# Designs tried in a protein design run: designed miniproteins, single chains. Part 83

Each design is a single chain, and the fold is of that chain. pLDDT is the mean over its residues in the fold that is shown.

## One batch from the design tools (miniprotein)

Design m2891
Fold by ESMFold2-Fast:
Order: structure tokens, then sequence, then C-alpha cells
Structure m2891 (fold): chain A 80 residues (1-80)
């Protein structure tokens, strides 16, 4: 489904973000890149005819993924 495909793209974006943070990238820069990627995924879903409910689910899913990236960033910073 459109929702499942968009969620899979958000999962891939999160995994790339976590790998970058663990490799020493700046957490805030990585989160900014994630935000831009999430916006692009959501905009594509809107163009493909995603309902307002589906867009709401994608935004909540993206928020969860963003929080996971931020948590990894805090763990990496605390280990310094």
Amino acid sequence: SLLEEAQKRLDALKEEAIAAVRAGADTQAVLAAFDAGEDAIIEEARRQGASPEEIGRLRRYGTEKRMEIGEVGREVEAAR
C-alpha cells in the first residue's frame, strides 16, 4: 500500500540517520536532513492521493522515527 511504502522509506531514512550519528555526524544536522526527507516522502504521498488520515499516520510515524534518532544522538553524546 501507499502508506506501507512511505513507512518503509521513513524506516530507511531513520537507519541512514542513525548510522550517520554513530559515525560521528552532528545530530542536529542529521535531524535537519531527516526532516527534509520526511517532508519529501509526505509530499509525494499527497501527490499520489494519500488521504488526510494516511498523512496523519505518516506524520506520527515520522515523529516516532525522529525521536529514535534523537535518542541515539543523546546516547552517543553521553558516551563522550
Scores: mean pLDDT 89

Design m2892
Fold by ESMFold2-Fast:
Structure m2892 (fold): chain A 69 residues (1-69)
Amino acid sequence: MEKLEYLKKLIKERVPEKAEKVIELIEKNLKTPEGALREAILQEESLTAEDADKLMEAGDEMYKKYEEE
């Protein structure tokens, strides 16, 4: 599975109510998946602190899977 597709899967699993908005922002971004996720968290005003934490955890899980081993 591609890195970006794995990130999208994690977002849908962890923050289903906001997943569409966050994924749309990520897909519009020309940065890396990590950079796109960070920008999406900053730009999507409807995210709660819990939603943002879950999204950051999804990003960390993606990084761990593809960058660490």
Scores: mean pLDDT 75

Design m2893
Fold by ESMFold2-Fast:
Structure m2893 (fold): chain A 93 residues (1-93)
Amino acid sequence: MEKLRRGMDLISEALDKVAEAAAKKDEELAKEVREARDRVTAAYANGDVAETLKEAERAKKVAVEVAKKISEELAKEVEKLMDEGIELIREAV
């Protein structure tokens, strides 16, 4: 239980950081990140761990791509947070 919650906290933190940074430059990029976050949170709310993992992996790809358009430092931070979060969800089954 704790690993799944911690994984979701890390994913939410990463996606929120990218969305906030993207919104300052391009609202369409921010929208793309927010839509990815909504898919992850919907799967989590439904109790589907396997779907949560799939949507988290998709959200990582979107978030890292958007973050790279902002800065390399943000992209590295986001990738680290997403990888840590995804691993915790994977361990939760």
Scores: mean pLDDT 85

Design m2894
Fold by ESMFold2-Fast:
Order: sequence, then structure tokens, then C-alpha cells
Structure m2894 (fold): chain A 65 residues (1-65)
Amino acid sequence: MKERRVTVTNTSPTEPATVTITADGKVLLKDVKIEPGQSVTSPWVPADAKIEVKVEGGEVEIEIR
């Protein structure tokens, strides 16, 4: 099975973001603060996992690879 991971980048110039990432109901990252221009990457997950990303604040770009 091929694996993938989630990268969340805060593209806001001034506002921090708080991010929670889950896969198949399992919490991978909880309430992680991302400063402007910073990114966070999840652990590897199965390619068929259902990924949910919750974001508070900021402006974020989500990439799954």
C-alpha cells in the first residue's frame, strides 16, 4: 500500500493558524499552532485513509502527497 502525508502551510502574512489533523478518526496532530509562512507535516498514513483537517485562524494551504 502506498502511503501519503498532509502538509498544512499558513499563507497568512500576519495571522497564526491552529490545526488539527485526523485520519480515519485517529488524531495525528492536535491544536498545532502554525505561525505566518510556516508549515506542519503529518505522519505518514495509508493512501486510502480519510483525512480531515480542522483549522482555526490564518489562511492555510493543504497539500496531500
Scores: mean pLDDT 80

Design m2895
Fold by ESMFold2-Fast:
Structure m2895 (fold): chain A 69 residues (1-69)
Amino acid sequence: DLDAKWARLEELYRQVVTPLVEELGLDLEEAQAEFDKMMAAARAKAEAGDPNVLEMLDKMTALLEALLA
């Protein structure tokens, strides 16, 4: 289920990256906008069945989960 994988990645991003961006004093609004842009492009490729994007999605999810542990 691509939607479930995408929702999980977005949840992990909010849990890991957003607090880190805030703590570092970076522009959270710009960081979020760039992330949303990248996610929209990656999602379009994943929906087209790009196996490299699907593999990257799984790897990113695993990395973010490891950072939360």
Scores: mean pLDDT 74

Design m2896
Fold by ESMFold2-Fast:
Structure m2896 (fold): chain A 70 residues (1-70)
Amino acid sequence: METLTAYYASEEERPLMEELAKKASEISGYKIELKKGSEQEARDWASAMANIILGNVEEGVKNLKKLNEK
């Protein structure tokens, strides 16, 4: 199983980001590991995970992979 990394910016956002990562992981079949990052990183990864949850699985996974390619 391929592992993708997602980011959260604050402890207040962490539970929401964990829930998004769990749902995106269940839908996509990829393992999503959550790490602390910047506000911009958290926003970009949240958007990609939301795409997976909304049914745009292929596009959302591509976006997460691209964001992991620094």
Scores: mean pLDDT 75

Design m2897
Fold by ESMFold2-Fast:
Structure m2897 (fold): chain A 81 residues (1-81)
Amino acid sequence: SHLLELLEEIIEALEKEDVETTLELIDRLANSPEASPELQARYRAIRDLLRSVLDDPSSLKALLEELKEYFTEEVERLKKE
C-alpha cells in the first residue's frame, strides 16, 4: 500500500526530527487517493498544526513526539485491515 509506505516514511522522518521531510510526506498523505476525504482532511489539519508550531521549539518537539505515536498507531491499524 502506498499509504502504508508513506506512513512508515513519516515515522522515520519524525524519529530523525526531520520537520521538512515530515511536512512534505504529510502533504503527500493528505493528497493520497487511498485515503478517504475525511482522512485527507485530518492529515491536512495535522500538517497545518505542525506548520503553526515551527517557530516554538518546545511545542514543536512535543508535537513531533505526539505525531510519532499517532502515525505508529495508524500503521498498526492499517496492517490489520
Scores: mean pLDDT 84

Design m2898
Fold by ESMFold2-Fast:
Structure m2898 (fold): chain A 93 residues (1-93)
Amino acid sequence: SAERLEELLVQLGFDPAKSRRLAEVLAGTYKSRRSRGEVLVEEYAELWGISKKLALQTLVSHSFQTESDILEGVPGALEKIRKVLIRAAEHEL
């Protein structure tokens, strides 16, 4: 759920508001007319304090999803990213 990823990111010391936005985008609860994938890359970049290009490369590398599937917000790609981020955060705690 969005709540689980948000809780883990906050426990790791990330900004609570940014953590919530990233979790909501990945859970599909974020209200926007923009591509969910574009919003995901922007929120991930903002949360980690990195460029959007590096954010996209990082998401591709860790999820093994294509750049196009991530940017298009393909549900299977976003779900894979959500699971990878939850597992990574749980491992760091």
Scores: mean pLDDT 81

Design m2899
Fold by ESMFold2-Fast:
Structure m2899 (fold): chain A 69 residues (1-69)
Amino acid sequence: SNEENGKKAAEAARRAAERGDGAAGAVSAYQHWKVGSPYAKEAAEYAIKAAEKGGDRAAKLIAEQILKK
């Protein structure tokens, strides 16, 4: 379901934030954007938070670019 897909994307980004793994969050957001998922922007917002918590500037920039789409 759409709710489950959105929850899974948020959960992946949350887990990445716990580890400071902004790259994993950015990859997840990119995959959602690539397939035209309605969750791409939400995943990108979570990926930005993960990257900020982990101090990953490159991952944050990638996630911000996805959010602009």
Scores: mean pLDDT 71

Design m2900
Fold by ESMFold2-Fast:
Structure m2900 (fold): chain A 106 residues (1-106)
Amino acid sequence: MDYKIPEELKEELKKEVDEAVEAELEEWKSLNEKYAEIFKETAEKIKNAETIKEVVDALIEGMQKAFDLAVEEGLLNEAEKAEAEAALAAVKAKAPAAIEKYIAKM
């Protein structure tokens, strides 16, 4: 989906991202500083996104990096990672249509 994010929604997304970073960053950092780095990178990509597709792609990329780190740290096995990746793929496939319908009904 290549739908351009309206400026009003961009400002709302930036607020939500900043609030999520403020709420969660210290918890992620307490697990491993690399998780905090992934979270911050993902947040910056979302804040700089011009399209809904870029937001979804940033979220998926961030989650993939977090899963890779969780496997490396022994928190997830490869089967658990594969299940989580399948769930993310399903979300990515449905997210553009769901967001488009949501925006269209505003």
Scores: mean pLDDT 71

Design m2901
Fold by ESMFold2-Fast:
Structure m2901 (fold): chain A 60 residues (1-60)
Amino acid sequence: SMETDKEIREELEKGMEELGLSPEQKKQLLGFLDRVLADPTLTDEEKRAGVRQALNHYRQ
């Protein structure tokens, strides 16, 4: 849904800010987000999980 897509985008943006990612890393994650949000085969839960997994890669 549009509301869930907004929440997922906000979660990614907050995570990127908190991690202090470079402009290049932010561009890569935003490109990933656009593909995830545009994928009609993914559920809202799978989209959120994908974003969290991508952010967790940078938390390690």
Scores: mean pLDDT 84

Design m2902
Fold by ESMFold2-Fast:
Formats: C-alpha cells, sequence, structure tokens
Structure m2902 (fold): chain A 70 residues (1-70)
C-alpha cells in the first residue's frame, strides 16, 4: 500500500496490541490473587504478555522507521 496506508495500519495494530496487553495484565493480576498456585497458567499468561510486548515493540519500530521517510 501507500506510505500513508501502511502508517495507519501500523497505528491500528499497535493500539490493538496495547489493548490486548492491558487485558492480559489484568487477568494475570486476578489469577495471581485468586489462584497463586496455578503456576502453569500464570507462566502461560506471562509468556503471552511477553510475546505481545515484543509485537508492540516491533510495530513501534516499524512506525519510527516509516516516520523517517516523511
Amino acid sequence: GSLHEEILQLIGETLAAIGQIFELEQRLQELEQNNPNANAEIEKLRQEIEDLNAKRQELLNRLKDLGKLI
């Protein structure tokens, strides 16, 4: 797509990733409070949050690189 289209898509994906991270962090906090011995579920949720943070960082880096072309 055009540079403008690509930037708008990346902004949308970044905002979606931020929202998902927020929801998962809330779920992790609830799980740790209510079921602190659910180690496997807690670790899985932490891994999902880490993976989404890595995706968010990649999207932000792509936005930064595209911004240099404007």
Scores: mean pLDDT 81

Design m2903
Fold by ESMFold2-Fast:
Structure m2903 (fold): chain A 65 residues (1-65)
Amino acid sequence: MAVSREEAEAAVREAEEALARAPPEKRGPGQKHLDLAKAYLAGEDTQENLANAYEHAQRALRALE
């Protein structure tokens, strides 16, 4: 599935905002996935990096449940 930069950035932003609102004790696992998502976004502008950024942002959100 093709992920746009806009979609990947939106997903990372949603994960960042959700983690900021979460209690500190719940942030650990989600923060690791968010850090990976940000690293992929900061890398080369490839479809692989955008897809990985999106997936890790979604995993960060799921870690809060």
Scores: mean pLDDT 81

Design m2904
Fold by ESMFold2-Fast:
Structure m2904 (fold): chain A 88 residues (1-88)
Amino acid sequence: SLEEELAELLTELLRELVAEYGAEVVAHLVKLFLRDLGFPEEEADRIEELILAGRIEEAAREIARLLVERNPELARALLEGLRVQLEL
């Protein structure tokens, strides 16, 4: 499914970003990104906490679920972009 494929690619992206920049920086930037997209503060905070706890797969799955539910067009665009970037 779109959600499952997006969650898998987001997991790989988040793992790479955490390895390069650290969990605190990545968690904060993801929270800001979700807030900018109009996601509720409670949901953005929960995802931040998952990243800080090293629960990257859970964080990626939640981001994918929320994107598919609230903005499926953006979810599809991100999936396509991530496929191209991660194959390079």
Scores: mean pLDDT 85

Design m2905
Fold by ESMFold2-Fast:
Structure m2905 (fold): chain A 66 residues (1-66)
Amino acid sequence: SMHQELVDEMHRIFQEELDEHPDASPQELIDRVMARLKERHPDISEEQLRDLERILTFAVRSYYRS
């Protein structure tokens, strides 16, 4: 589905941002990933962006608890 493809792309961008900015805070990483996702998909709805940010926030928090 398009939703799953966007989630997979978001996770790839997250890994790239971690590699490029290893000292970034969790919030800085979320902001960077969401900005790149918006740039790559300018027609994405605000509802989809909110859902993706929720998923990303959970993933980032899980990463920093490890």
Scores: mean pLDDT 83

Design m2906
Fold by ESMFold2-Fast:
Structure m2906 (fold): chain A 72 residues (1-72)
Amino acid sequence: ALDPQTKASLVQLAQKPGGVDFLIQGLEHPDPAHRQNPLALLKALPQPQLNQAVQRLLASSNQHARLAALEL
């Protein structure tokens, strides 16, 4: 589990335009090991921000990102 300060920082980042883009880009990586940290960080987001991230992943042109949305 992520600590409350890290979780709060992720929420603030996700509220900025493009703030969650770096996590989505991590989920587009072909190496499963490189996707583990971005996936764990996205799972730590509160429900409203998590839903927004899921919608963006489902709209991605990258198949790995779309499949990751189903794990959230």
Scores: mean pLDDT 73

Design m2907
Fold by ESMFold2-Fast:
Structure m2907 (fold): chain A 59 residues (1-59)
Amino acid sequence: SDAALREIAARVGLSLAEARGMLTLLQAGFSEELAVAFAVASGVPREAAEAAVRGIREL
């Protein structure tokens, strides 16, 4: 849900757009490493990107 994604984004310090991009990649069947690399390319720390992936997997 959009509300759960917003909560994950706020918790790890991402924008909603960054979190949504990561979710879209994961739902399309791309690897967790590619989703992390996408966020890192946007200036997100790797640890925050990895925490976001874990949060998204729990949705």
Scores: mean pLDDT 82

Design m2908
Fold by ESMFold2-Fast:
Structure m2908 (fold): chain A 90 residues (1-90)
Amino acid sequence: MTVTLTVSGGEIDPTTVTADVAAGETVTVTVEGVAGVLELTATYDAATGTVTVTARLLEPHEAEGSVTVAVGATGTLRVGGTEVTVTVTG
């Protein structure tokens, strides 16, 4: 499965990251912006056909959020002022 993560929010420069995730695999990506540092973790669950993305803001303060997105779908989540758009393609 291919996961495309688009990050934007406040003073964080828009960034797009693409990662291939296998069944039961977890991929972690770090994104930096003027407003702080964001860690994105994607896990593919083959039993449900979904990818769960957890976004963790590391700086300037800690915040966490998650979204579960079906394969072929798009979801969004927010952590603080940062928005993450998740697109999953099979």
Scores: mean pLDDT 75

Design m2909
Fold by ESMFold2-Fast:
Structure m2909 (fold): chain A 85 residues (1-85)
Amino acid sequence: MPGYLTMARIAADGVVRELREAARRTTPEDGEQLLELARRVQELKDEAIRAYEKEGDVSKAMELAQRAMDAGVEGMRLRDQIEKK
């Protein structure tokens, strides 16, 4: 697996864990929003791995990995907003 995809996978897994932990510490309503973003990050990460391993499509895998990273940034921003307000 290319180094970028390996790093993106590790980063995505870390973000998913942080969003799930934050969801446990907040209201049910805010927690559901964090869990939905965690689910999206995980799905995009899994799709990126599948595109590389099953389809051999490196371009698609890199695009999906970037989308997972973008969703991760969105999730972490929402977490920060919830924790500071």
Scores: mean pLDDT 83

Design m2910
Fold by ESMFold2-Fast:
Structure m2910 (fold): chain A 67 residues (1-67)
Amino acid sequence: MKIDEREVKEALAIMGIAMLKRIAERTEDPEVREKLLQAIEKAEEYISRGEVDKAIELLKQAFKELE
């Protein structure tokens, strides 16, 4: 079984997107929800283009705003 860094990063990005979708569905603040939805869309775009590192950085920033 081979696990390389890129595959791990891609899995983490996909999990991050799933978590943000769940948070966006449950958030009561429409401004926070809109920001999360924009981050999700952008992260999914980066993943579809193979730009996994950019997706991860964007997801980190989105989670930081939830603090």
Scores: mean pLDDT 79

Design m2911
Fold by ESMFold2-Fast:
Structure m2911 (fold): chain A 91 residues (1-91)
Amino acid sequence: SMEAERKYQELIDDLSARLEEAMAYLQQTGDREGAAEQVRKAIIEAGEKAGIPEEGERLAEQVAEAIRAGDWDGAGRHLSEFINKIWESLS
């Protein structure tokens, strides 16, 4: 529905902006722990807004752990799974 598509787009736009802020912070400071925590909080909040708080918390921890480890491929895979879960929850 157009309503579900709009809600999805709003959630993805907000999440993307917060992820960009966290990555800018990481580039400026080299602080992977701080960047991971910012990303974790952004994913948890997006999951709550999408009605999937448990999946949001699980995937937020996996993305944060990957960022702390410098595993950018792993972080991207977990983030992609989360984005797919948001769409599935709203469809």
Scores: mean pLDDT 88

Design m2912
Fold by ESMFold2-Fast:
Order: C-alpha cells, then structure tokens, then sequence
Structure m2912 (fold): chain A 89 residues (1-89)
C-alpha cells in the first residue's frame, strides 16, 4: 500500500514534468508540443494499466489515473491557448 502510493506520486510528478516540457515545446512548435503531450499521455495510460494489474495497487492506480487525466487536460488547454494566440497574431 505505501509503495503503491509512493509510485503513484512519483508517476504523477514525472507526468506533470513531461507535460510541462510539452507545453514549453508548443511555444516554439505547436505540432511538436502536441506530439510530445500525446506520447506522454500514452505512456501514462500504459503505466496505469501496469498498476491496475497488481491488486495491491488498484486503489493507487485509480487515483493516479484520475490525477493523470486532469494533468493531461490542463496541458491540452495550455497548448490550445498557445495555438490560439499564435493564430491571432
């Protein structure tokens, strides 16, 4: 249980850092930033599926999936705002 929570926290922190890099990349190249975000999202899904396969970490996996989805949606909104500002300029 403790190890599963630590893994979920580390996973969310690593995902948020990857998403931050995707947003920064999108400021120079929206297409490249979007691709990096989708790669990070795919990786997050795979990691969460691994946690779900272990019954001892199922609750931590559900919590990590919810936090991952929220972080991905925030990053998608930030990239969309960057794209809109570039289109308006």
Amino acid sequence: MEAGRAAAESFVAALEEALRRAVELAREDVEAGTRLLEDAAAGARGFAEGLLADPESAAAAEEALARAEAAIERARREIAEIAARRAAA
Scores: mean pLDDT 78

Design m2913
Fold by ESMFold2-Fast:
Structure m2913 (fold): chain A 70 residues (1-70)
Amino acid sequence: SSVVDAMLNMPQRRRDYQPAVDTITSMIRSNPNTSNQQIADTFTRLTGEKISKSDASRLKQGLKQQIKAE
């Protein structure tokens, strides 16, 4: 959870997880109804970091806000 918060607010930490962020952002753009479980599973597969559905929900909300800002 702290990893997700740091990733969303710190450019250096975000860069470490950029491939996973790019993949999840593409998933959200293609299917806004992508489940929190699918996001959590994708993040874990690409980074090795286990995150909860709640963490995946916060990540999804943060990425949706960044997409809206573009």
Scores: mean pLDDT 74

Design m2914
Fold by ESMFold2-Fast:
Structure m2914 (fold): chain A 79 residues (1-79)
Amino acid sequence: SAEEQIAALEAQLAATPPDDPRRPLLLGQLASAYIAAGRYDEAARVLEELETAYADDPVARALLRKLLPVWGTGQAVEL
């Protein structure tokens, strides 16, 4: 389920140090999962962390380019 995926990603992220190269990808996956579940406030917070903490990371930049349009649309449309 979406809730099980979110819980697994949250647990994995909590166990992942800030310097781990997997962290931007995990944040992107978690943001996508939150958007799919209609949890837009939580998605916004994760996207903010991805943008502020990983601004120069190419993985983070690619994920933000893909997710920000979907997040903005999701706020106006029921998923």
Scores: mean pLDDT 76

Design m2915
Fold by ESMFold2-Fast:
Structure m2915 (fold): chain A 67 residues (1-67)
Amino acid sequence: IPVAALSREEALEGARGFALGLLKANHQDPRDLELLVREMQLGAKIFGKDLSEEEARRLAEEVIREL
């Protein structure tokens, strides 16, 4: 799947899945806001998008609320 063809929303959903999957694989707390922010930024880069720390924090807070 070509990452350049992903919308921002699709790429951010991918980043969410990457971050939560990595935390689960490492037996880490998915409610660790700082860790989730960092992993979401990394995930976004993997999907070819830049995610600011502020934007990643907002998304991480939304994810934690859904847990």
Scores: mean pLDDT 76

Design m2916
Fold by ESMFold2-Fast:
Structure m2916 (fold): chain A 76 residues (1-76)
Amino acid sequence: SAAKHAEMVAKFEKQSEETIAYLKENPNEELIKKTKEHAEGVADKLLSTLDPDSEEAKRLKEVREKFLKELEKLLE
């Protein structure tokens, strides 16, 4: 179970980084807004499956916060 949770967090982090890189080179306000809404939903669902005191939960919260902050900056 822990291995699967670590994999889910790592996948979310990688996809978040790739998405930000893509959006920086291909700015699209509508796509950024949709990505933000989708990312918030996915992260919330993943967090609900994790032990809140786990390193995986802490890492996911950090990745989520960084991703949402970067998306918000792209809308400015």
Scores: mean pLDDT 81

Design m2917
Fold by ESMFold2-Fast:
Structure m2917 (fold): chain A 73 residues (1-73)
Amino acid sequence: SMEEAIALARATVNRSEALFIAEDPRATEEQKEEARRIAKELDEVFKTGSAEEIKAFADEATKRLQEIEKELE
């Protein structure tokens, strides 16, 4: 469905953003480790999660990654 496609696209974008933060020289080791954890958790949800679970996790990941990115500015 369109809703499932949107959830997967959002989670995919979140994973890429998390990996970019993990490699950002401005990020602290704590921020990099959190970003790596988010990426791993997204990979796990992709393998086992329903569309609703993927959407819920992507929504939470988006909030946390945006907070880290704001701190890097």
Scores: mean pLDDT 80

Design m2918
Fold by ESMFold2-Fast:
Structure m2918 (fold): chain A 80 residues (1-80)
Amino acid sequence: MDRIRNLAYQGMDLALNGGSSTDVARVMQDLVRESGTDGARRARRYIMTAQSQVDAGQVVDPDDLRRRVDRYIDDIRRRM
């Protein structure tokens, strides 16, 4: 199984569905540990920003978030 994709999507799903900052951060730390790439660090920042926006009552477009995460997964794969 693609552990990198699974971790990125788990973090995204938690961020969109009202997961806590702590839960999202834990999953993102696992992603960065699994892949020491800049792509993984950028995915962490972007997903955690989305979680913060949802927590603040802002609307996050799931399609935009997914498109950005897919680009970061592609970058991670290219550098592994």
Scores: mean pLDDT 78

Design m2919
Fold by ESMFold2-Fast:
Structure m2919 (fold): chain A 57 residues (1-57)
Amino acid sequence: MEARRAVLEIVEELYSQGKVAVAVQVGRTGNRMIEEDPSISAAEARKIALEAAKRAE
């Protein structure tokens, strides 16, 4: 599932920046969204993950 990998990449990037709490939350939200709608594209999942991370700041 390409969407799941996209979310993981964003989570790893946030971890590298020291935003551990945000990374965990984005990972959980992204995984839930993919489970709810498995037709989500990698690009769409990435956009949602980035938006969630920005909102958490």
Scores: mean pLDDT 76

Design m2920
Fold by ESMFold2-Fast:
Structure m2920 (fold): chain A 83 residues (1-83)
Amino acid sequence: APSAEEQAEMAAAAREAIAGLEAALDQLLANGAPKSELQAMLDGAQRGLGELEKAKPYLPEDVYAELTARLQALIARIKAALA
């Protein structure tokens, strides 16, 4: 089983990665980024969701739920911007 320290380190890394994606989307939308860049971010966020599922055994349950919701919200925002 993963240790509390391993879970804390994985949680911190995952939060930082998702916060970076959220900030990058905000910047792309503020700058009027082309649809190709938004599509690349969508593809990246969908891959990130799959990687988060693989990391589930190393994450506290509440952190996994939080980060999954944040990635799903990010994906929804990108899809709305592409419509």
Scores: mean pLDDT 85

Design m2921
Fold by ESMFold2-Fast:
Structure m2921 (fold): chain A 95 residues (1-95)
Amino acid sequence: GIEEGVRLAQEAIRQGEEVLKRALEVIRRSETIRGVVLATGSALLAIGAIIDGELGLEKARQGDGELAVRLGQDGLNDVRGAEEVLREAERILAE
């Protein structure tokens, strides 16, 4: 329903913003091309999650709870991908 779509979309935005913040910090600190490329990929996925979440909130406001849920889920899937890529970039940074 609409309430679930709002919850998922808000969570996608919250988690996306946190991953984006971490990815930008890794870009700033990285001394390797590989680290920068991976962190940039994570940042782009995190931005995608935020956009999907914001669109999900807009669709929920318009009464489209089904599309809001799908956009929130898509955003959370992007967050998961962003975190996986970011963990590799953070591992390289720690070496």
Scores: mean pLDDT 90

Design m2922
Fold by ESMFold2-Fast:
Structure m2922 (fold): chain A 82 residues (1-82)
Amino acid sequence: MTLEELQREAREKEPEIIEEVKKSLGIELEPAPPEWLPRDRELHLRTQLLQKLFGLPEEEALELARLPAEEQDERVEEVLRE
């Protein structure tokens, strides 16, 4: 897959992630506007999750969300599957 295809696939799963977080954790995540770039949409979603889950300030949550996907995915996976 190209990078564009990979990002599009991730975006397609975004609504499912939001729904699962809302059902499992009671945390309401706000999706980014469709016009935003896929990377910015994912960053926005993950920043919100980190703020609400860990009580982090926006600045710190944003820095954490900017970490490589492997590192941040471990935390998101713990939240969604625990």
Scores: mean pLDDT 65

Design m2923
Fold by ESMFold2-Fast:
Structure m2923 (fold): chain A 91 residues (1-91)
Amino acid sequence: AVDAALRTLAEVVAEAQARLREEAEAAYAADPSPATEEAVAERVAREAARLARERGVLDDVLAAARYLAETSPEPETRRSAELVLRAAERE
Protein backbone atom coordinates (compact mmCIF):
# COMPACT_ATOMS: atom_id res chain seq x y z
CA ALA A 1 0.00 0.00 0.00
CA VAL A 2 1.25 3.51 -0.83
CA ASP A 3 0.55 4.74 2.72
CA ALA A 4 2.71 1.99 4.27
CA ALA A 5 5.54 2.67 1.77
CA LEU A 6 5.35 6.43 2.54
CA ARG A 7 5.65 5.70 6.28
CA THR A 8 8.67 3.46 5.65
CA LEU A 9 10.35 6.22 3.58
CA ALA A 10 9.63 8.79 6.33
CA GLU A 11 11.07 6.46 9.01
CA VAL A 12 14.38 5.78 7.15
CA VAL A 13 14.80 9.50 6.31
CA ALA A 14 14.17 10.46 9.97
CA GLU A 15 16.72 7.83 11.15
CA ALA A 16 19.27 9.08 8.56
CA GLN A 17 18.76 12.69 9.74
CA ALA A 18 19.16 11.62 13.40
CA ARG A 19 22.39 9.70 12.65
CA LEU A 20 23.85 12.63 10.69
CA ARG A 21 22.65 15.45 12.98
CA GLU A 22 26.09 16.31 14.46
CA GLU A 23 27.77 16.05 11.02
CA ALA A 24 25.11 18.36 9.49
CA GLU A 25 25.37 20.89 12.36
CA ALA A 26 29.19 20.95 12.01
CA ALA A 27 28.93 21.44 8.22
CA TYR A 28 26.46 24.34 8.60
CA ALA A 29 28.64 25.95 11.30
CA ALA A 30 31.66 25.80 8.95
CA ASP A 31 29.82 27.02 5.80
CA PRO A 32 26.17 28.19 6.06
CA SER A 33 25.56 28.19 2.27
CA PRO A 34 23.07 26.64 -0.22
CA ALA A 35 25.92 24.35 -1.38
CA THR A 36 26.23 22.98 2.18
CA GLU A 37 22.43 22.49 2.37
CA GLU A 38 22.52 20.48 -0.89
CA ALA A 39 25.57 18.43 0.27
CA VAL A 40 23.81 17.61 3.58
CA ALA A 41 20.59 16.65 1.75
CA GLU A 42 22.56 14.32 -0.58
CA ARG A 43 24.37 12.76 2.42
CA VAL A 44 21.03 12.16 4.21
CA ALA A 45 19.61 10.60 1.01
CA ARG A 46 22.64 8.25 0.73
CA GLU A 47 22.30 7.18 4.39
CA ALA A 48 18.53 6.64 3.97
CA ALA A 49 19.12 4.44 0.88
CA ARG A 50 21.83 2.50 2.75
CA LEU A 51 19.51 1.93 5.76
CA ALA A 52 16.64 0.87 3.48
CA ARG A 53 18.91 -1.66 1.69
CA GLU A 54 20.31 -2.96 5.03
CA ARG A 55 16.77 -3.40 6.43
CA GLY A 56 15.40 -5.08 3.28
CA VAL A 57 12.86 -2.28 2.62
CA LEU A 58 14.57 -0.63 -0.38
CA ASP A 59 11.75 -1.54 -2.81
CA ASP A 60 9.14 0.17 -0.56
CA VAL A 61 11.36 3.25 -0.09
CA LEU A 62 11.95 3.54 -3.86
CA ALA A 63 8.22 3.11 -4.62
CA ALA A 64 7.35 5.88 -2.13
CA ALA A 65 10.16 8.18 -3.35
CA ARG A 66 9.04 7.72 -6.99
CA TYR A 67 5.43 8.45 -6.01
CA LEU A 68 6.44 11.70 -4.23
CA ALA A 69 8.79 12.76 -7.05
CA GLU A 70 5.95 12.37 -9.59
CA THR A 71 2.92 13.60 -7.56
CA SER A 72 3.97 15.92 -4.69
CA PRO A 73 2.82 19.55 -5.11
CA GLU A 74 5.77 20.69 -2.90
CA PRO A 75 9.03 21.28 -4.87
CA GLU A 76 11.20 20.51 -1.81
CA THR A 77 9.44 17.16 -1.28
CA ARG A 78 9.98 16.25 -4.96
CA ARG A 79 13.66 17.28 -4.71
CA SER A 80 14.20 15.17 -1.55
CA ALA A 81 12.53 12.15 -3.19
CA GLU A 82 14.69 12.57 -6.33
CA LEU A 83 17.84 12.61 -4.15
CA VAL A 84 16.84 9.27 -2.55
CA LEU A 85 16.24 7.74 -6.01
CA ARG A 86 19.66 8.96 -7.27
CA ALA A 87 21.43 7.72 -4.11
CA ALA A 88 19.93 4.23 -4.57
CA GLU A 89 21.19 4.07 -8.20
CA ARG A 90 24.80 4.84 -7.16
CA GLU A 91 25.26 1.54 -5.24
Scores: mean pLDDT 83

Design m2924
Fold by ESMFold2-Fast:
Structure m2924 (fold): chain A 83 residues (1-83)
Amino acid sequence: KEEEIQRLMDELLRVAEEFRANADKAGLTPEERRRVAIGLALGMADVAKEAGATDEQIDSLIDRIAEILGLTPEERERVRAAV
């Protein structure tokens, strides 16, 4: 189960990196990118929670996603509060 959670976390972070790269190439506006990024972060955190990730693992995941996707501290806290 620990190995499954680690794999899931790695895959979620990979998806976040892919979104960042594709959003930059697709020419999304900052507002469009931000809204999609928040939704993606919420979905990823929820998936990790349902999979049995600990609160510490979820916090770490949210922090890493926020760094990758350029979320503000306020947006990061909104994601954390929602899960």
Scores: mean pLDDT 81

Design m2925
Fold by ESMFold2-Fast:
Structure m2925 (fold): chain A 90 residues (1-90)
Amino acid sequence: MNLAEEILRRAEKEFAPREPAEQAAQYARLGVEYLEQGDYEKAAEYFSQAAELAGRTGSPGVYNGVATTLSRAAQALKDGKSKEEILKIL
């Protein structure tokens, strides 16, 4: 019941009408913030969501690379890799 958590959930809802590339960037930033706070579960969720959104962009090359990197970071977090190892993937 933290006001900060409610604000974050509201911001997440407001990302839905944005272009996939813009949403992917926002979710990747949230993933990094949670990673820095030590919330690896939330970081993995946001990186997975950012990877899915990046993969939906119509831009060949750049966004496919970003989606692969974010997906790899999310999997490494689920596998219990350290913060330092995740930052090396990103």
Scores: mean pLDDT 68

Design m2926
Fold by ESMFold2-Fast:
Structure m2926 (fold): chain A 100 residues (1-100)
Amino acid sequence: PIVVRVPIDPSLSLLEEEVLILEKIVEALRENGHPIPAEFERAVAEFKEIVARYKAGEIPAAEAMERFARVGEEVRRTLLAEGATFSVDENNVLVTTIPA
């Protein structure tokens, strides 16, 4: 299995943290020679765009969160379809396990 560990950083916004988690998952898949679903590459780009627009004041927080939740749900469904599991350990580290 591919195990991805991302510490939950309270200094990051929820949006920035989700981007970091997905980027680390994509990195781990690539490093283990697994094909990266096209939707993951698109999701990383969309997440970064949402964060950039929110930071620039182009969209309000509510719209950023709604758009972000939609993209995140698509990523979550893809990971679950691949048999991925998610847990948070006692050190506040998000652990994503992907069967491989």
Scores: mean pLDDT 77

